# Designs tried in a protein design run: designed miniproteins, single chains, continued (5). Part 106

Each design is a single chain, and the fold is of that chain. pLDDT is the mean over its residues in the fold that is shown.

## One batch from the design tools (miniprotein)

Design m19924
Fold by ESMFold2-Fast:
Structure m19924 (fold): chain A 64 residues (1-64)
Amino acid sequence: SAEREKAVELAKKRAEEWVAALKAQYPDAEGSVEKVGEDTFKGTVKVGDKTFVKEFKAEDFLLL
């Protein structure tokens, strides 16, 4: 549905925004966004020897 397609786009945008925010906070950070499922995006940010991972699912944006 159009609503689900918008939720998928929003999940991707939120993953990209999360990575960008962490890269802004940590100047030496490397970050990426990967599509890991039909409706799931994984953000990964590496800062030195630490790795931060967060998943964003379209289903989380279909409801308030």
Scores: mean pLDDT 81

Design m19925
Fold by ESMFold2-Fast:
Structure m19925 (fold): chain A 60 residues (1-60)
Amino acid sequence: SRALLGAVKRDAGLSEEEAERVLELARAGQLDEAAQLYMEKGGLSEEQARSAAEALHRDG
């Protein structure tokens, strides 16, 4: 949803394209890949990135 996309952009400072890719990976259950994008592009710690990816999977 657009609300989830907005949350990903705000919480991790991702671009629209990066946030959309994270949502796609999380919805597919690819939480490790989603967390890796959060770390590489959003500057989140491993713990924060994993937590965020898990929350997106639950809400998606």
Scores: mean pLDDT 77

Design m19926
Fold by ESMFold2-Fast:
Structure m19926 (fold): chain A 66 residues (1-66)
Amino acid sequence: DELVELGRKYLEEGGEENFQKAIYVALRLAKEGRLQEAVDIIQQLLKQGAKGVPGPSKEVVEEVEK
């Protein structure tokens, strides 16, 4: 799926710009009901230490789980 591929691409490239784009992709996936894929992208961002990216990652995770 194109959105998932796009998110993975941004994760591979890394950096603040790409991390922000990956967050957008994850949010779109979540809104489309593709929560598993959205969470996967967010987890990858956290593992890579998306340092200083205060995005709504916690909000997305909590909304998906709860």
Scores: mean pLDDT 68

Design m19927
Fold by ESMFold2-Fast:
Structure m19927 (fold): chain A 84 residues (1-84)
Amino acid sequence: MREELERLLARFRALVDRILALADQLQASDPARAQRLKLEAGILEGLALIVVGVGELTEDYEFAIEQLEKITERVEALLAEAEK
């Protein structure tokens, strides 16, 4: 279970990195959108770290994985919106 959580967190971080790279590309042409993407990515990263921390503290890895999957779906949606 912990290894599953770690694999999901790694995937989540990779998606966040892609959003941040896209935001950097947008900085010159659309700075407001770039800053919004960075803010939203940062909020989702903060939520993911809280969820992982709670899972580690409580040993409720099933809950942590379920919540992180939902947060990862939000990151995927944000990336899809950003790539329009």
Scores: mean pLDDT 83

Design m19928
Fold by ESMFold2-Fast:
Structure m19928 (fold): chain A 57 residues (1-57)
Amino acid sequence: MEEERDREGLEQARAVLERQKKAIDDYIKTYGENDYIKYKKRLLDEQERALEAAEAK
């Protein structure tokens, strides 16, 4: 188990996730919601839950 690499990877994943969430929110405010954005929101929701589960280990 590579704890040091996992920790660094989780921190980077969290930062990327936060940026993507903000980008999607900004897109919705500017252009509205469409199928692409709905799909991306679902992916981010799943990624956040997976990241929380991984961080709990």
Scores: mean pLDDT 75

Design m19929
Fold by ESMFold2-Fast:
Structure m19929 (fold): chain A 67 residues (1-67)
Amino acid sequence: MAGALVLFDKDGDGYITAEEVREFLASLGFRYSDEEVQALIARFDRDGDGRVDRAELEAALATLPPR
């Protein structure tokens, strides 16, 4: 849902942790394993800090079908 990702950005800094990404994907009906979530984050976490930019993640999720 539009704006749903901001509710999982608990720090409000525009970045989302792996745990928050996993919770968000589950809420959308995506049934990814921890390994699949890690692979998804690695695709978008270019800094290797375990955080993903919220805007980049929102754009990426728009291209993914639910499982």
Scores: mean pLDDT 65

Design m19930
Fold by ESMFold2-Fast:
Structure m19930 (fold): chain A 57 residues (1-57)
Amino acid sequence: STKLLQEAARLLHENRGKIPQDEAQKLQSRLTELIKQPKPDEEEVRKLLEEIRELVA
């Protein structure tokens, strides 16, 4: 959903210093690919968000 994508983007931005630069870049690329999809898979979005949360915990 759009809200989950927005939350993922916000977490990446707010926690940029806590995530290794290469991992942050990979996560941002995945987020961008999901945003470009006309109907992104909600499980893919959730998985991305969970990976970001795990790294910033």
Scores: mean pLDDT 79

Design m19931
Fold by ESMFold2-Fast:
Structure m19931 (fold): chain A 104 residues (1-104)
Amino acid sequence: SEKYEKAKKAIEEGYKEGKLVEGIKEAMKLIGAKVHKVEEDEEGLVNAEFSFEVEGKEVSVSLRNVPRETAKEILLALIEALREKKILPGQKLDVEVTEAGRAV
């Protein structure tokens, strides 16, 4: 689907241009997701919360303190899984990287 290709491009271009937050917001808009939160701190950690519907059930995605490169990879994989209809209705996807995880 054209919308998923454009969404992946928005994330990749945003990452390259130092505008990952804007890229994520545009990608989520393209796939019809509701954006509750998207921010990147000065250390490059991404915090994001969004939801979308699969077969009439809400799917929630939460990223907490995720490094920008990892956030890019997770979101590109999420868009690909959504395109391939591999996301289950009502699925909850939570990714949290603690301060200790950033040290490795």
Scores: mean pLDDT 78

Design m19932
Fold by ESMFold2-Fast:
Structure m19932 (fold): chain A 111 residues (1-111)
Amino acid sequence: SLVDLVKGDLALLETNGFSVPEDTREKLVKLAENASPETKELLEKVNELSEAGKPEEALKLVNKALESASSSDKPLLLITKAALLIRIGGEENKKEAEKALSEAEEIVKKM
């Protein structure tokens, strides 16, 4: 489920040194429960590509979706982007993941 995917991404971020507040995690899980069918299908495809060893292809799909995302879908896409960047690895990708996570937290805090 999308909820399980989001929980997995959050766990990956936390094990890689990112601090995600509990209230932010709870709000992200609730957003995943209420995500549009379009966003659910997109993030399932993103997960399939990542599991197939194509996280760079998955990242391209997420970046394209972020260009037109609603405020309610954007935090989920940003968390997915951060997790993919960590899976790809590298110092620049880690910095970009930090930026994506910070943006997701800012949006969720205003909800």
Scores: mean pLDDT 87

Design m19933
Fold by ESMFold2-Fast:
Structure m19933 (fold): chain A 100 residues (1-100)
Amino acid sequence: SLKKAFEEILEALEKVNEALKLFKEGKYEEAIKLAKEVIEKYPDDGFVVRTSRELIAEALAKLGKYEEAAKIYEELAEDYEKRGNPLLAEYYRKKAEEIA
C-alpha cells in the first residue's frame, strides 16, 4: 500500500530527527540508541539507514570511541562507492582515517 509505505517513511524521518535533536543536546548515548532502533525497524530505507549510521559514528566520536566511529565511516564509504558516489565515498574514507 502506497499510504502505508508513505506513513512508514514519515515515521522513520521523524525518529531520525529525534535522534539528531538528542545529538545536538549532547545526549550522545541516547542518540545512538534511537538511531540503532531506526536502522533495525527500517533496514530497507537506504537514506534513513545511512543517515542513522552517520549520526551513530559522529556520536561515537563525541564519546571518544574513535575506532568504532572509524569502522562505521568505512562502511559508509563502501556503501557510497557501490552506489556510484565517489565524492561521498572519499569524504567518509577521510573521516575514518582522521579519527582512527
Scores: mean pLDDT 87

Design m19934
Fold by ESMFold2-Fast:
Structure m19934 (fold): chain A 65 residues (1-65)
Amino acid sequence: EIDREVALALALIYVAIGKLDMEKGDYENAAESYEKALRLLQEAGAPEEFIADVEKNLEEARKKA
């Protein structure tokens, strides 16, 4: 199983990539990055607030893709 700290760090990297792709209008790639981040955050037991924020960003990316 993925170490919790590693999972959280990787999730933050994917969130950063997703946000960058959103800024560039690359909504399809942003959605993929947010999906990966969301899975890692859920697996790591991250706070509900962080999970909810990523879910909102994912929904926005999917609607624009």
Scores: mean pLDDT 82

Design m19935
Fold by ESMFold2-Fast:
Parts: structure tokens; C-alpha cells; sequence
Structure m19935 (fold): chain A 58 residues (1-58)
């Protein structure tokens, strides 16, 4: 769902802000999964998901 995709995107964005390369790598994986879920659920324009994606550097 859009809410689930947004949650994954926010978690990924948090990890991407980490100074730890391992956390950033995991964050990238979560952002890819969030994008896939958003596309599958038709939630690419969900405000929560869009906001989280922008915070992640998109």
C-alpha cells in the first residue's frame, strides 16, 4: 500500500543519512523496495511516499 511504501521509504531515507556505509547500502535497498511497492499499489503520487522520496534525495 501507499502507507507501507511510505514507511519503507522513510526508513530507507533515515539510513541514507547515516555516516555508516553499511546503513546507506541498506537504505538504498529499502528505497528500491518502497518504489516497487508504490508502483504496484498505484501510490507513486501518495503525499507521504513523495515526501519520503524527496527527503531521500529524489
Amino acid sequence: SGEEAAELAREGARLMRSGDPADRARGGELLQEAGKLARESGSMEDPAFVEASEEAGG
Scores: mean pLDDT 76

Design m19936
Fold by ESMFold2-Fast:
Structure m19936 (fold): chain A 55 residues (1-55)
Amino acid sequence: MMLSKEEIEEVAEKLIKLKEEGNSEAATELGQELAKKYGIDSTQEAVKEAINKLN
């Protein structure tokens, strides 16, 4: 299963916002859900996009 580039960016933004808000549990749950549905590689891509957007 694959995330599109647009979906990766949207997920990345959501992950960053949850983490910035201090909702680490919600961010972790979202990450686990994505890993189960789309695989760990796609989830890592979303996280890397979030980090790149912060820079």
Scores: mean pLDDT 73

Design m19937
Fold by ESMFold2-Fast:
Structure m19937 (fold): chain A 108 residues (1-108)
Amino acid sequence: MKVVAEEWVILTDAEGRVVGIAKLRLTEDGKYEAEVYLAGASDEAVKALIDELKRYGITIKELKVSDEAVREAIRELTGEVFPTAPMTVEDAKALAESLRVAAEHLAR
């Protein structure tokens, strides 16, 4: 399937530390797919993210829990280095909501 639109979403905590980054894609058949990179996460936070994204109709194609992967993705996108933090359950809900909003923008 061909991708018709994509957007990167970066979630930061209250201190400005990057907790997660995701690439959201809209496919030609109207499906939403995400690649998610997390600096760290508990199994509970990962489950919360998957459950919320599933409710929004977003399919996770890749999920990588790696501080190095997040730092590399941020460096590639912004040219800057940001401090990272592990994702909490509340952060997982915030990332899922940010991806839902991005999906609404990509649909237009």
Scores: mean pLDDT 82

Design m19938
Fold by ESMFold2-Fast:
Structure m19938 (fold): chain A 55 residues (1-55)
Amino acid sequence: KKEELHKKMKEAVRRYRENLAAGDVEGARQALDEATKYSKEIVKLDREEAEKKRA
């Protein structure tokens, strides 16, 4: 589950770089937004997991 989110974030970062290299500012912004979204999901899962471990 968390591994899947990391893969999606990496893909979004790659898309961001590719769009920047191509001069596609709109596509780059979209990819950055997706990367941020996955990053927030990972942090949320890490926080929930830490809370369960600590009780």
Scores: mean pLDDT 78

Design m19939
Fold by ESMFold2-Fast:
Structure m19939 (fold): chain A 67 residues (1-67)
Amino acid sequence: SMEELKKREEAVKKVSQLIDEARRALKNDVPLEQLSPEVRELVTLLKNRDYRGFVEKVLEIRKKLLS
């Protein structure tokens, strides 16, 4: 349905925004305490070079948004 497609599009948009926030926070060395919990976790995974964990967390966030 169109409603289901729109929900998926909004989930993709939200996930992209969180990834962009995490990348900017990492680049600008923003203190973790100033970040939302989801962005903080993404930044921590990137700092640890845990790219598998990063992908898994992104997929988890997307799944929650689609629920």
Scores: mean pLDDT 85

Design m19940
Fold by ESMFold2-Fast:
Structure m19940 (fold): chain A 73 residues (1-73)
Amino acid sequence: MTMEEVVEKIEEVLKKMEELLKKEKNPSLKQRMQQDIEVIKEMKERAVREKDLFALQLTLIVGVAEVVAVESA
């Protein structure tokens, strides 16, 4: 998987999180989701700047885990 492919998948995860955030009614979960989205965005931007494929892959794993956690809550 190339760096560009991982970035594309992270962007898809972020879009899913933003849609879930828009529909979320629980204020505690909404606050957590907002924080998680910001952390993932920062991790992605830093990894892209540093050209760190492993950091991008870790960012994707974290993002997927957060989507699963939100959907399971």
Scores: mean pLDDT 82

Design m19941
Fold by ESMFold2-Fast:
Structure m19941 (fold): chain A 56 residues (1-56)
Amino acid sequence: SEMEKRIEEIEEKYREWLRKAGLSDEQIEALVEHLRELLKELNSEEVLELLEKSLS
């Protein structure tokens, strides 16, 4: 779905940001998983737009 694709794009940008911050791959994947579940639960267009802007 379009929502799933947007979440995937946010996940990739979030991973890159966390890598630059010096987190381990294990820490990055744990945080990405939690963000994914949160975004699916919230199902909020406004939250997706804010994250897309913040991570761009």
Scores: mean pLDDT 83

Design m19942
Fold by ESMFold2-Fast:
Structure m19942 (fold): chain A 60 residues (1-60)
Amino acid sequence: GDKERLKELILRLIALKLRLIGLELDLERETDPARREALRREIEELRREIRELEEEIEKL
């Protein structure tokens, strides 16, 4: 039902936000330009996923 779906989406959102924090910390500590570029792309893609998921939650 809607309650189970909302719980699933919230848990997924928490997991994605924790991953984002980890990647941002990795980027802050990374000195290699190629690895920094890869981390920036991964962070940008993850931020898009978070926005899409937050919009899905708002529609419930």
Scores: mean pLDDT 87

Design m19943
Fold by ESMFold2-Fast:
Structure m19943 (fold): chain A 92 residues (1-92)
Amino acid sequence: SEALEKAANYFTAAGIQAVAGDVLLEMGDREGALEAYKTAVENFLKALELEPAENWTQSELDRARGIAERALELDPNNQLAKELLAKVDEMR
C-alpha cells in the first residue's frame, strides 16, 4: 500500500538522521546532534500517522524510544520527543 511505502520511507529518513545525530554528538556538535534527533523524531511521528505503533517491530519501537530519549537529554522541553515516547510506551 502507498501508506506502508511512505511509512517505510519515514522510518529510513529517521534512521539516517539518528546516525547523523550520533556522529555529530561524537564530534562535540550538540546543537547539530539535537537538530538531527529532532528531525528523526518528526519522521517517526509521521510514520505513526501512516502505520500504527502496534504494527511496528520491537526493534523499530526501541529505536524510536532511544532517539526520543537522546533528544530529551539535549532538550528536556522537546514536545515532539515527549509525544513519541508516550506513543511508543503505550505499546509495551
Scores: mean pLDDT 83

Design m19944
Fold by ESMFold2-Fast:
Structure m19944 (fold): chain A 80 residues (1-80)
Amino acid sequence: SAREQLLALFDELAARVIARNPAARARVQEWRARLEAATSLEEMLQIMVDFVQWAVDQGWISTAEADDFLTRVQEILDAA
């Protein structure tokens, strides 16, 4: 399902963030919980957009990584 693909995509980025910044684990887990609680794909998209913007602002990911991630999110949604 699109939901399972979005969660898997989030987990891939989350693993990279935590590998670079182990202290980020608890905060990344908070974002994961918010994503799991989302009741629609539109809510999941908004949470994922907010997550990558926040992660860029924290210096945890580059703007290029954020752009790649959001492109892959959109591809999943377009296929749903």
Scores: mean pLDDT 86

Design m19945
Fold by ESMFold2-Fast:
Structure m19945 (fold): chain A 57 residues (1-57)
Amino acid sequence: SEALKRAIEAAEEALKNGYSFDEAAQVAAQRLIDEGYEPSFARTAGALGAAEAKKKL
């Protein structure tokens, strides 16, 4: 989905900048909230995005 792609991108950037996994998930969730996604959905997508980003590093 578009939301998951954006979450992965935000989480990858956070991880490359030295953030922890939990911090990267929060950064990804906040990006989705700022883009107008529902907060509960954004938190779930942020966590999934961080998990996918970590697999690529």
Scores: mean pLDDT 85

Design m19946
Fold by ESMFold2-Fast:
Structure m19946 (fold): chain A 67 residues (1-67)
Amino acid sequence: MSAEEALEKLREIMEKLGVSKEKIEEAEKYLKELIEEGVEPREAIKRVLAKLAQEGVISVEEARKAV
C-alpha cells in the first residue's frame, strides 16, 4: 500500500464514521508523520485509528473493523 492510498483509505473510513473535517486533517498529518518515520502505511492507519479510539472520537470496535 502506498502513502497516497493510505491517506485516501483513512479519509474514507473517517468520513463514513462521521468524523469532522478538522479531525480528519489532524489524523492525516499524524499518518504522514508515522510513514515518514518508517511505519508501513497499513500499520500507520491502524495506529491512527487506535489513537482516535483512545481519544473517544471512534469506538475500539469501529477502529478494529475499519482496517
Scores: mean pLDDT 79

Design m19947
Fold by ESMFold2-Fast:
Structure m19947 (fold): chain A 80 residues (1-80)
Amino acid sequence: SDVARADAYEAKGREHAAQGDLRAAADHYLKAGDYYEKAGDYLRASQAYSTAAGLYLMAGDRERAEQAWQRSLEYYQKAL
C-alpha cells in the first residue's frame, strides 16, 4: 500500500539521519511525504515534509528546505 511505502521511506530516512547523512535522510522523508499524500493521509504527509525541510536546512540546502516546508504547510492546511 502507499502507507506501507511511506513507512518504509520514513524508516530508511531515520537510518540515514542516525548515520549523519542528512541530505539522504531528507530525500527519504520527502518520498515518505509523497506516498502519505497519495494515500490521502495529509497529516502524516505534512509531518514527513516538515521533517525533510528541517533535515535539508541542517544539510545547508535552504532551497529544498523551503520547498519541503511549503508542501508541509499546504498539507497541514488540507488536514484541517
Scores: mean pLDDT 91

Design m19949
Fold by ESMFold2-Fast:
Structure m19949 (fold): chain A 61 residues (1-61)
Amino acid sequence: SEEEIRERLKPVAEKYGLPDEVIDRAVELHRKLPELSGREIAAQLGLTDPEVVEAVEKALE
């Protein structure tokens, strides 16, 4: 669910200082484009740090 994905992304946002808008967009992209991998969603969000990308990918799996 959207709430489960948001809860999984919250620790990543807190650790890496990601604004709520980035988390909102990640949830939106996962909902509208379920065919996108977590890594592709991270790329769409403009995330380039490999550690942050991996954390977002893991949260969206």
Scores: mean pLDDT 82

Design m19950
Fold by ESMFold2-Fast:
Structure m19950 (fold): chain A 92 residues (1-92)
Amino acid sequence: EREKAIAEGLIEGARRILDRIYEKNRPGMDPEQLARAEALRPKLLAEAEEYIRNDPEGVLEELRREVATNPNPNVREAARILIEAAEEAVAK
């Protein structure tokens, strides 16, 4: 099922992006910031999963718009990673 594969790919991509962000910021975090980040990470992932599962194709289309229109290169790269993960999941 294409939509299910898209959702699974996007969720996996979201998890990888969150892990990457936390790995990059972890060395500069105070113990209090690290504790907050640990608590926030599963919450952000759960919110992303809920958002994606409601409309996987719509989310994929929004990500394609972000790649084309967002002025922040980091956001464009994150969107590209999510799109690639979704496309790979569909190809399996």
Scores: mean pLDDT 80

Design m19951
Fold by ESMFold2-Fast:
Structure m19951 (fold): chain A 88 residues (1-88)
Amino acid sequence: AKEYFEKGLEYFKEGNYEKAIEYFEKALEIEPSDEIKANLALAYAKAGNFTKAWEVYNSMKEKDPKVVEELLNLEIEEGLKLIEEALK
């Protein structure tokens, strides 16, 4: 459990969000904790999958306003990038 969570954090730090998601999901299967769910939600958001990010966040037992703020900021940032790309 802890080993998968640590590997997930390592990949997240490296910017490999797909691998971070994989390891956080493995950790969550063994030990379903809000801490793992928060990091998994952020990893999904970083990967551009906001639907899954919010789904994971909504499954948390204890809601964290800081996670909400980070998810909203990442969603806005990605939306702005898509608008900029569409204008090219």
Scores: mean pLDDT 81

Design m19952
Fold by ESMFold2-Fast:
Structure m19952 (fold): chain A 89 residues (1-89)
Amino acid sequence: DEEIKKLEEELKKVNEEAAKLEADVEKLEKENPEEFEKLQKEVEKKLEELKKEVEEIKKTKGEEEARKYALKKTVELQKELIKKIKELA
């Protein structure tokens, strides 16, 4: 599926950008541990919500649509996380 391949490429790019922020993440954890913990909890909550949505799509539309949705939402979540880390660090 061409759409899945494009989403996987987008996820790879976002993961590479996240890797460049390793120093910013360490700084955030050290200097703002409460904000870091809050961010971790927000991410965990969003991942739990995403898991429920993906399971529902899998049951109603099938595995391919569920995979596309999961990849798209994971990319969106990673981009939001990168933005928040940059803003807080």
Scores: mean pLDDT 81

Design m19953
Fold by ESMFold2-Fast:
Structure m19953 (fold): chain A 83 residues (1-83)
Amino acid sequence: METTLDDVVEAINKAVEKAKERGADSVIVLLLPADTSLEEGIELLKRVAEKAFGLKPEDIDESKAVFARAGDLVAVALGLKKK
């Protein structure tokens, strides 16, 4: 199916809300093809967190990663806490 702008916005919003429910103060979100596996999405998200935010692997709780599907995309989100 064709992915719409509304599908993209919905996927982002779902991922952000779920991460905030888990106690996140901020969220990193990636939009990936719908065939992306949980493992692939988490690994890419960890790389982005290290490069963009200077996070150490020990500061990344992959069990708190959230996946939300909309259309032909999946949103992968990781919640971060300011400490």
Scores: mean pLDDT 70

Design m19954
Fold by ESMFold2-Fast:
Structure m19954 (fold): chain A 73 residues (1-73)
Amino acid sequence: SAMEEEAVETLRRDTDQLIARFRAGEVSAEEVRRAVERLRGLAELAEAAGRHALARTAREAAARLEALLAEAE
């Protein structure tokens, strides 16, 4: 659906922007951890709603942010 396609595209852009801002020192690790929690919740809600592409994108985004935090430790 157009709504899911737009949500997927927005999520990818927002995730890329957050990663870039974290690497630039513009956002805290705590803000990134909160984003991971929100993405995990979004993935569960999207899966339950049958929005499989959005659910996959949210899980991938959460994994990317978790890897980013591990690199920073």
Scores: mean pLDDT 89

Design m19955
Fold by ESMFold2-Fast:
Structure m19955 (fold): chain A 65 residues (1-65)
Amino acid sequence: GASKEEGTKAVKELFPELSEEEAEIAGYGLAVIANSSEASVEEVAEAVKKYGTAEELVGLGKSAL
């Protein structure tokens, strides 16, 4: 399954303006979506880039923690 580390790296690439802590929280959210959807981190990251925001991912990560 997708790891928090993989999600964090993807988030840092897509949203370089996020702080280290925000990127980790958002990365966790991304990994949770990927694992729940049987999708890759890259597939979810592309969908978020087109239709979502960095703040929504941070919010999801906080809710999942």
Scores: mean pLDDT 77

Design m19956
Fold by ESMFold2-Fast:
Structure m19956 (fold): chain A 61 residues (1-61)
Amino acid sequence: SPLEEEMNRLVEEYQRRQDELFAELARETDPERIAELRAELRRLVDDYNRELERLLEEIRE
C-alpha cells in the first residue's frame, strides 16, 4: 500500500541519517562540533517521531 511504502521509506531514511550522524560523532574530537552533531541527532529523532506519529494516525483512521 502507498502508506506502507511511505512508512518504510521514512524508516529507511531515518536509519541512514542516524547511521551517518553516529559515524561522524564517533570520529569527531572537537567538543563544539560534537555538541552540534548531538543537537542535529536530537532534531532528527524528534522529526522522525512526529512524522511516524502522523502516519500511524492516518492508518488508524
Scores: mean pLDDT 83

Design m19957
Fold by ESMFold2-Fast:
Structure m19957 (fold): chain A 92 residues (1-92)
Amino acid sequence: MLTPMSPEEVEARIEELVKRAEEAGLDPEAVRKAAEVIRLLSEAPEDVLKQLQQLIDEKKYEEAIKLAVDYLRSQGRDDLADFFEEVARKEI
């Protein structure tokens, strides 16, 4: 029995991460966008998460990126989708 983390607890953790990144001299906006991408993907429907995990396990990173980007766009978060696609493609 895992009690779902409350939206307030998730928000507080994201805010602490952003504040620590600002203190470390990192771009707080980039850290905030990364945290929001992680949060939205972690809250995705189980079928989406299973497909994403399967693609990663099969090392189909391009397809995994596309699935994540498509999901973020479906949530009306084109800003996060564009950010994630740009960052992920540079790392691969």
Scores: mean pLDDT 72

Design m19959
Fold by ESMFold2-Fast:
Structure m19959 (fold): chain A 68 residues (1-68)
Amino acid sequence: SVEELKAEAERRLDELLAQGVSPEQAFLTVLDWLQAEAKERGLSPEELFELAKFLAERYQDAVDAEKA
């Protein structure tokens, strides 16, 4: 489901950040994985857009946290 992919994308992003990967590189790595998963699962353009938007918001939160 879209919600399961959101949870997995967030988990993968958090794992990369915990390993010291930059927010930019972590975002690109998870986005590449997410696009492959969306293609394999036959997701609609609307579902892919929702997932990409969610990931972009998580990336922005990580960047903002570095400034706080």
Scores: mean pLDDT 82

Design m19960
Fold by ESMFold2-Fast:
Structure m19960 (fold): chain A 60 residues (1-60)
Amino acid sequence: SSLEQQAVELARRLFAQGHSPREVMFEVLNWARKQGLSDDEIGRILQLVAQTLQELQAQR
């Protein structure tokens, strides 16, 4: 799976475990930094994760 898919799957798991959207964004940011991604790649991943979290929140 792509790093973008891994980030979205991580976000979905953390949100399902009861983490807040803010906590999920922080965990994904830290994960992405550990992967050695560029600032541009991190920005793109965080945008995808934010969209995913908005969709999940609409289902609550």
Scores: mean pLDDT 86

Design m19961
Fold by ESMFold2-Fast:
Structure m19961 (fold): chain A 60 residues (1-60)
Amino acid sequence: MSEEEKLSEEIHELYEKATEEQRKKIKELEDEFSEKTENASPEERLKLTKELLEEIKAII
């Protein structure tokens, strides 16, 4: 499993454990992430994925 896949797995686990209100915030962050990564390089996408995970951890 790649580093990106591992980070995505952690995000999924946090989402499953989140409350309804936390899930709404996570979805907003994921929507912003999707927009930012649409034309991103693999290196930039990995950096943004790490940033997303840290932001999600901050709201859980």
Scores: mean pLDDT 80

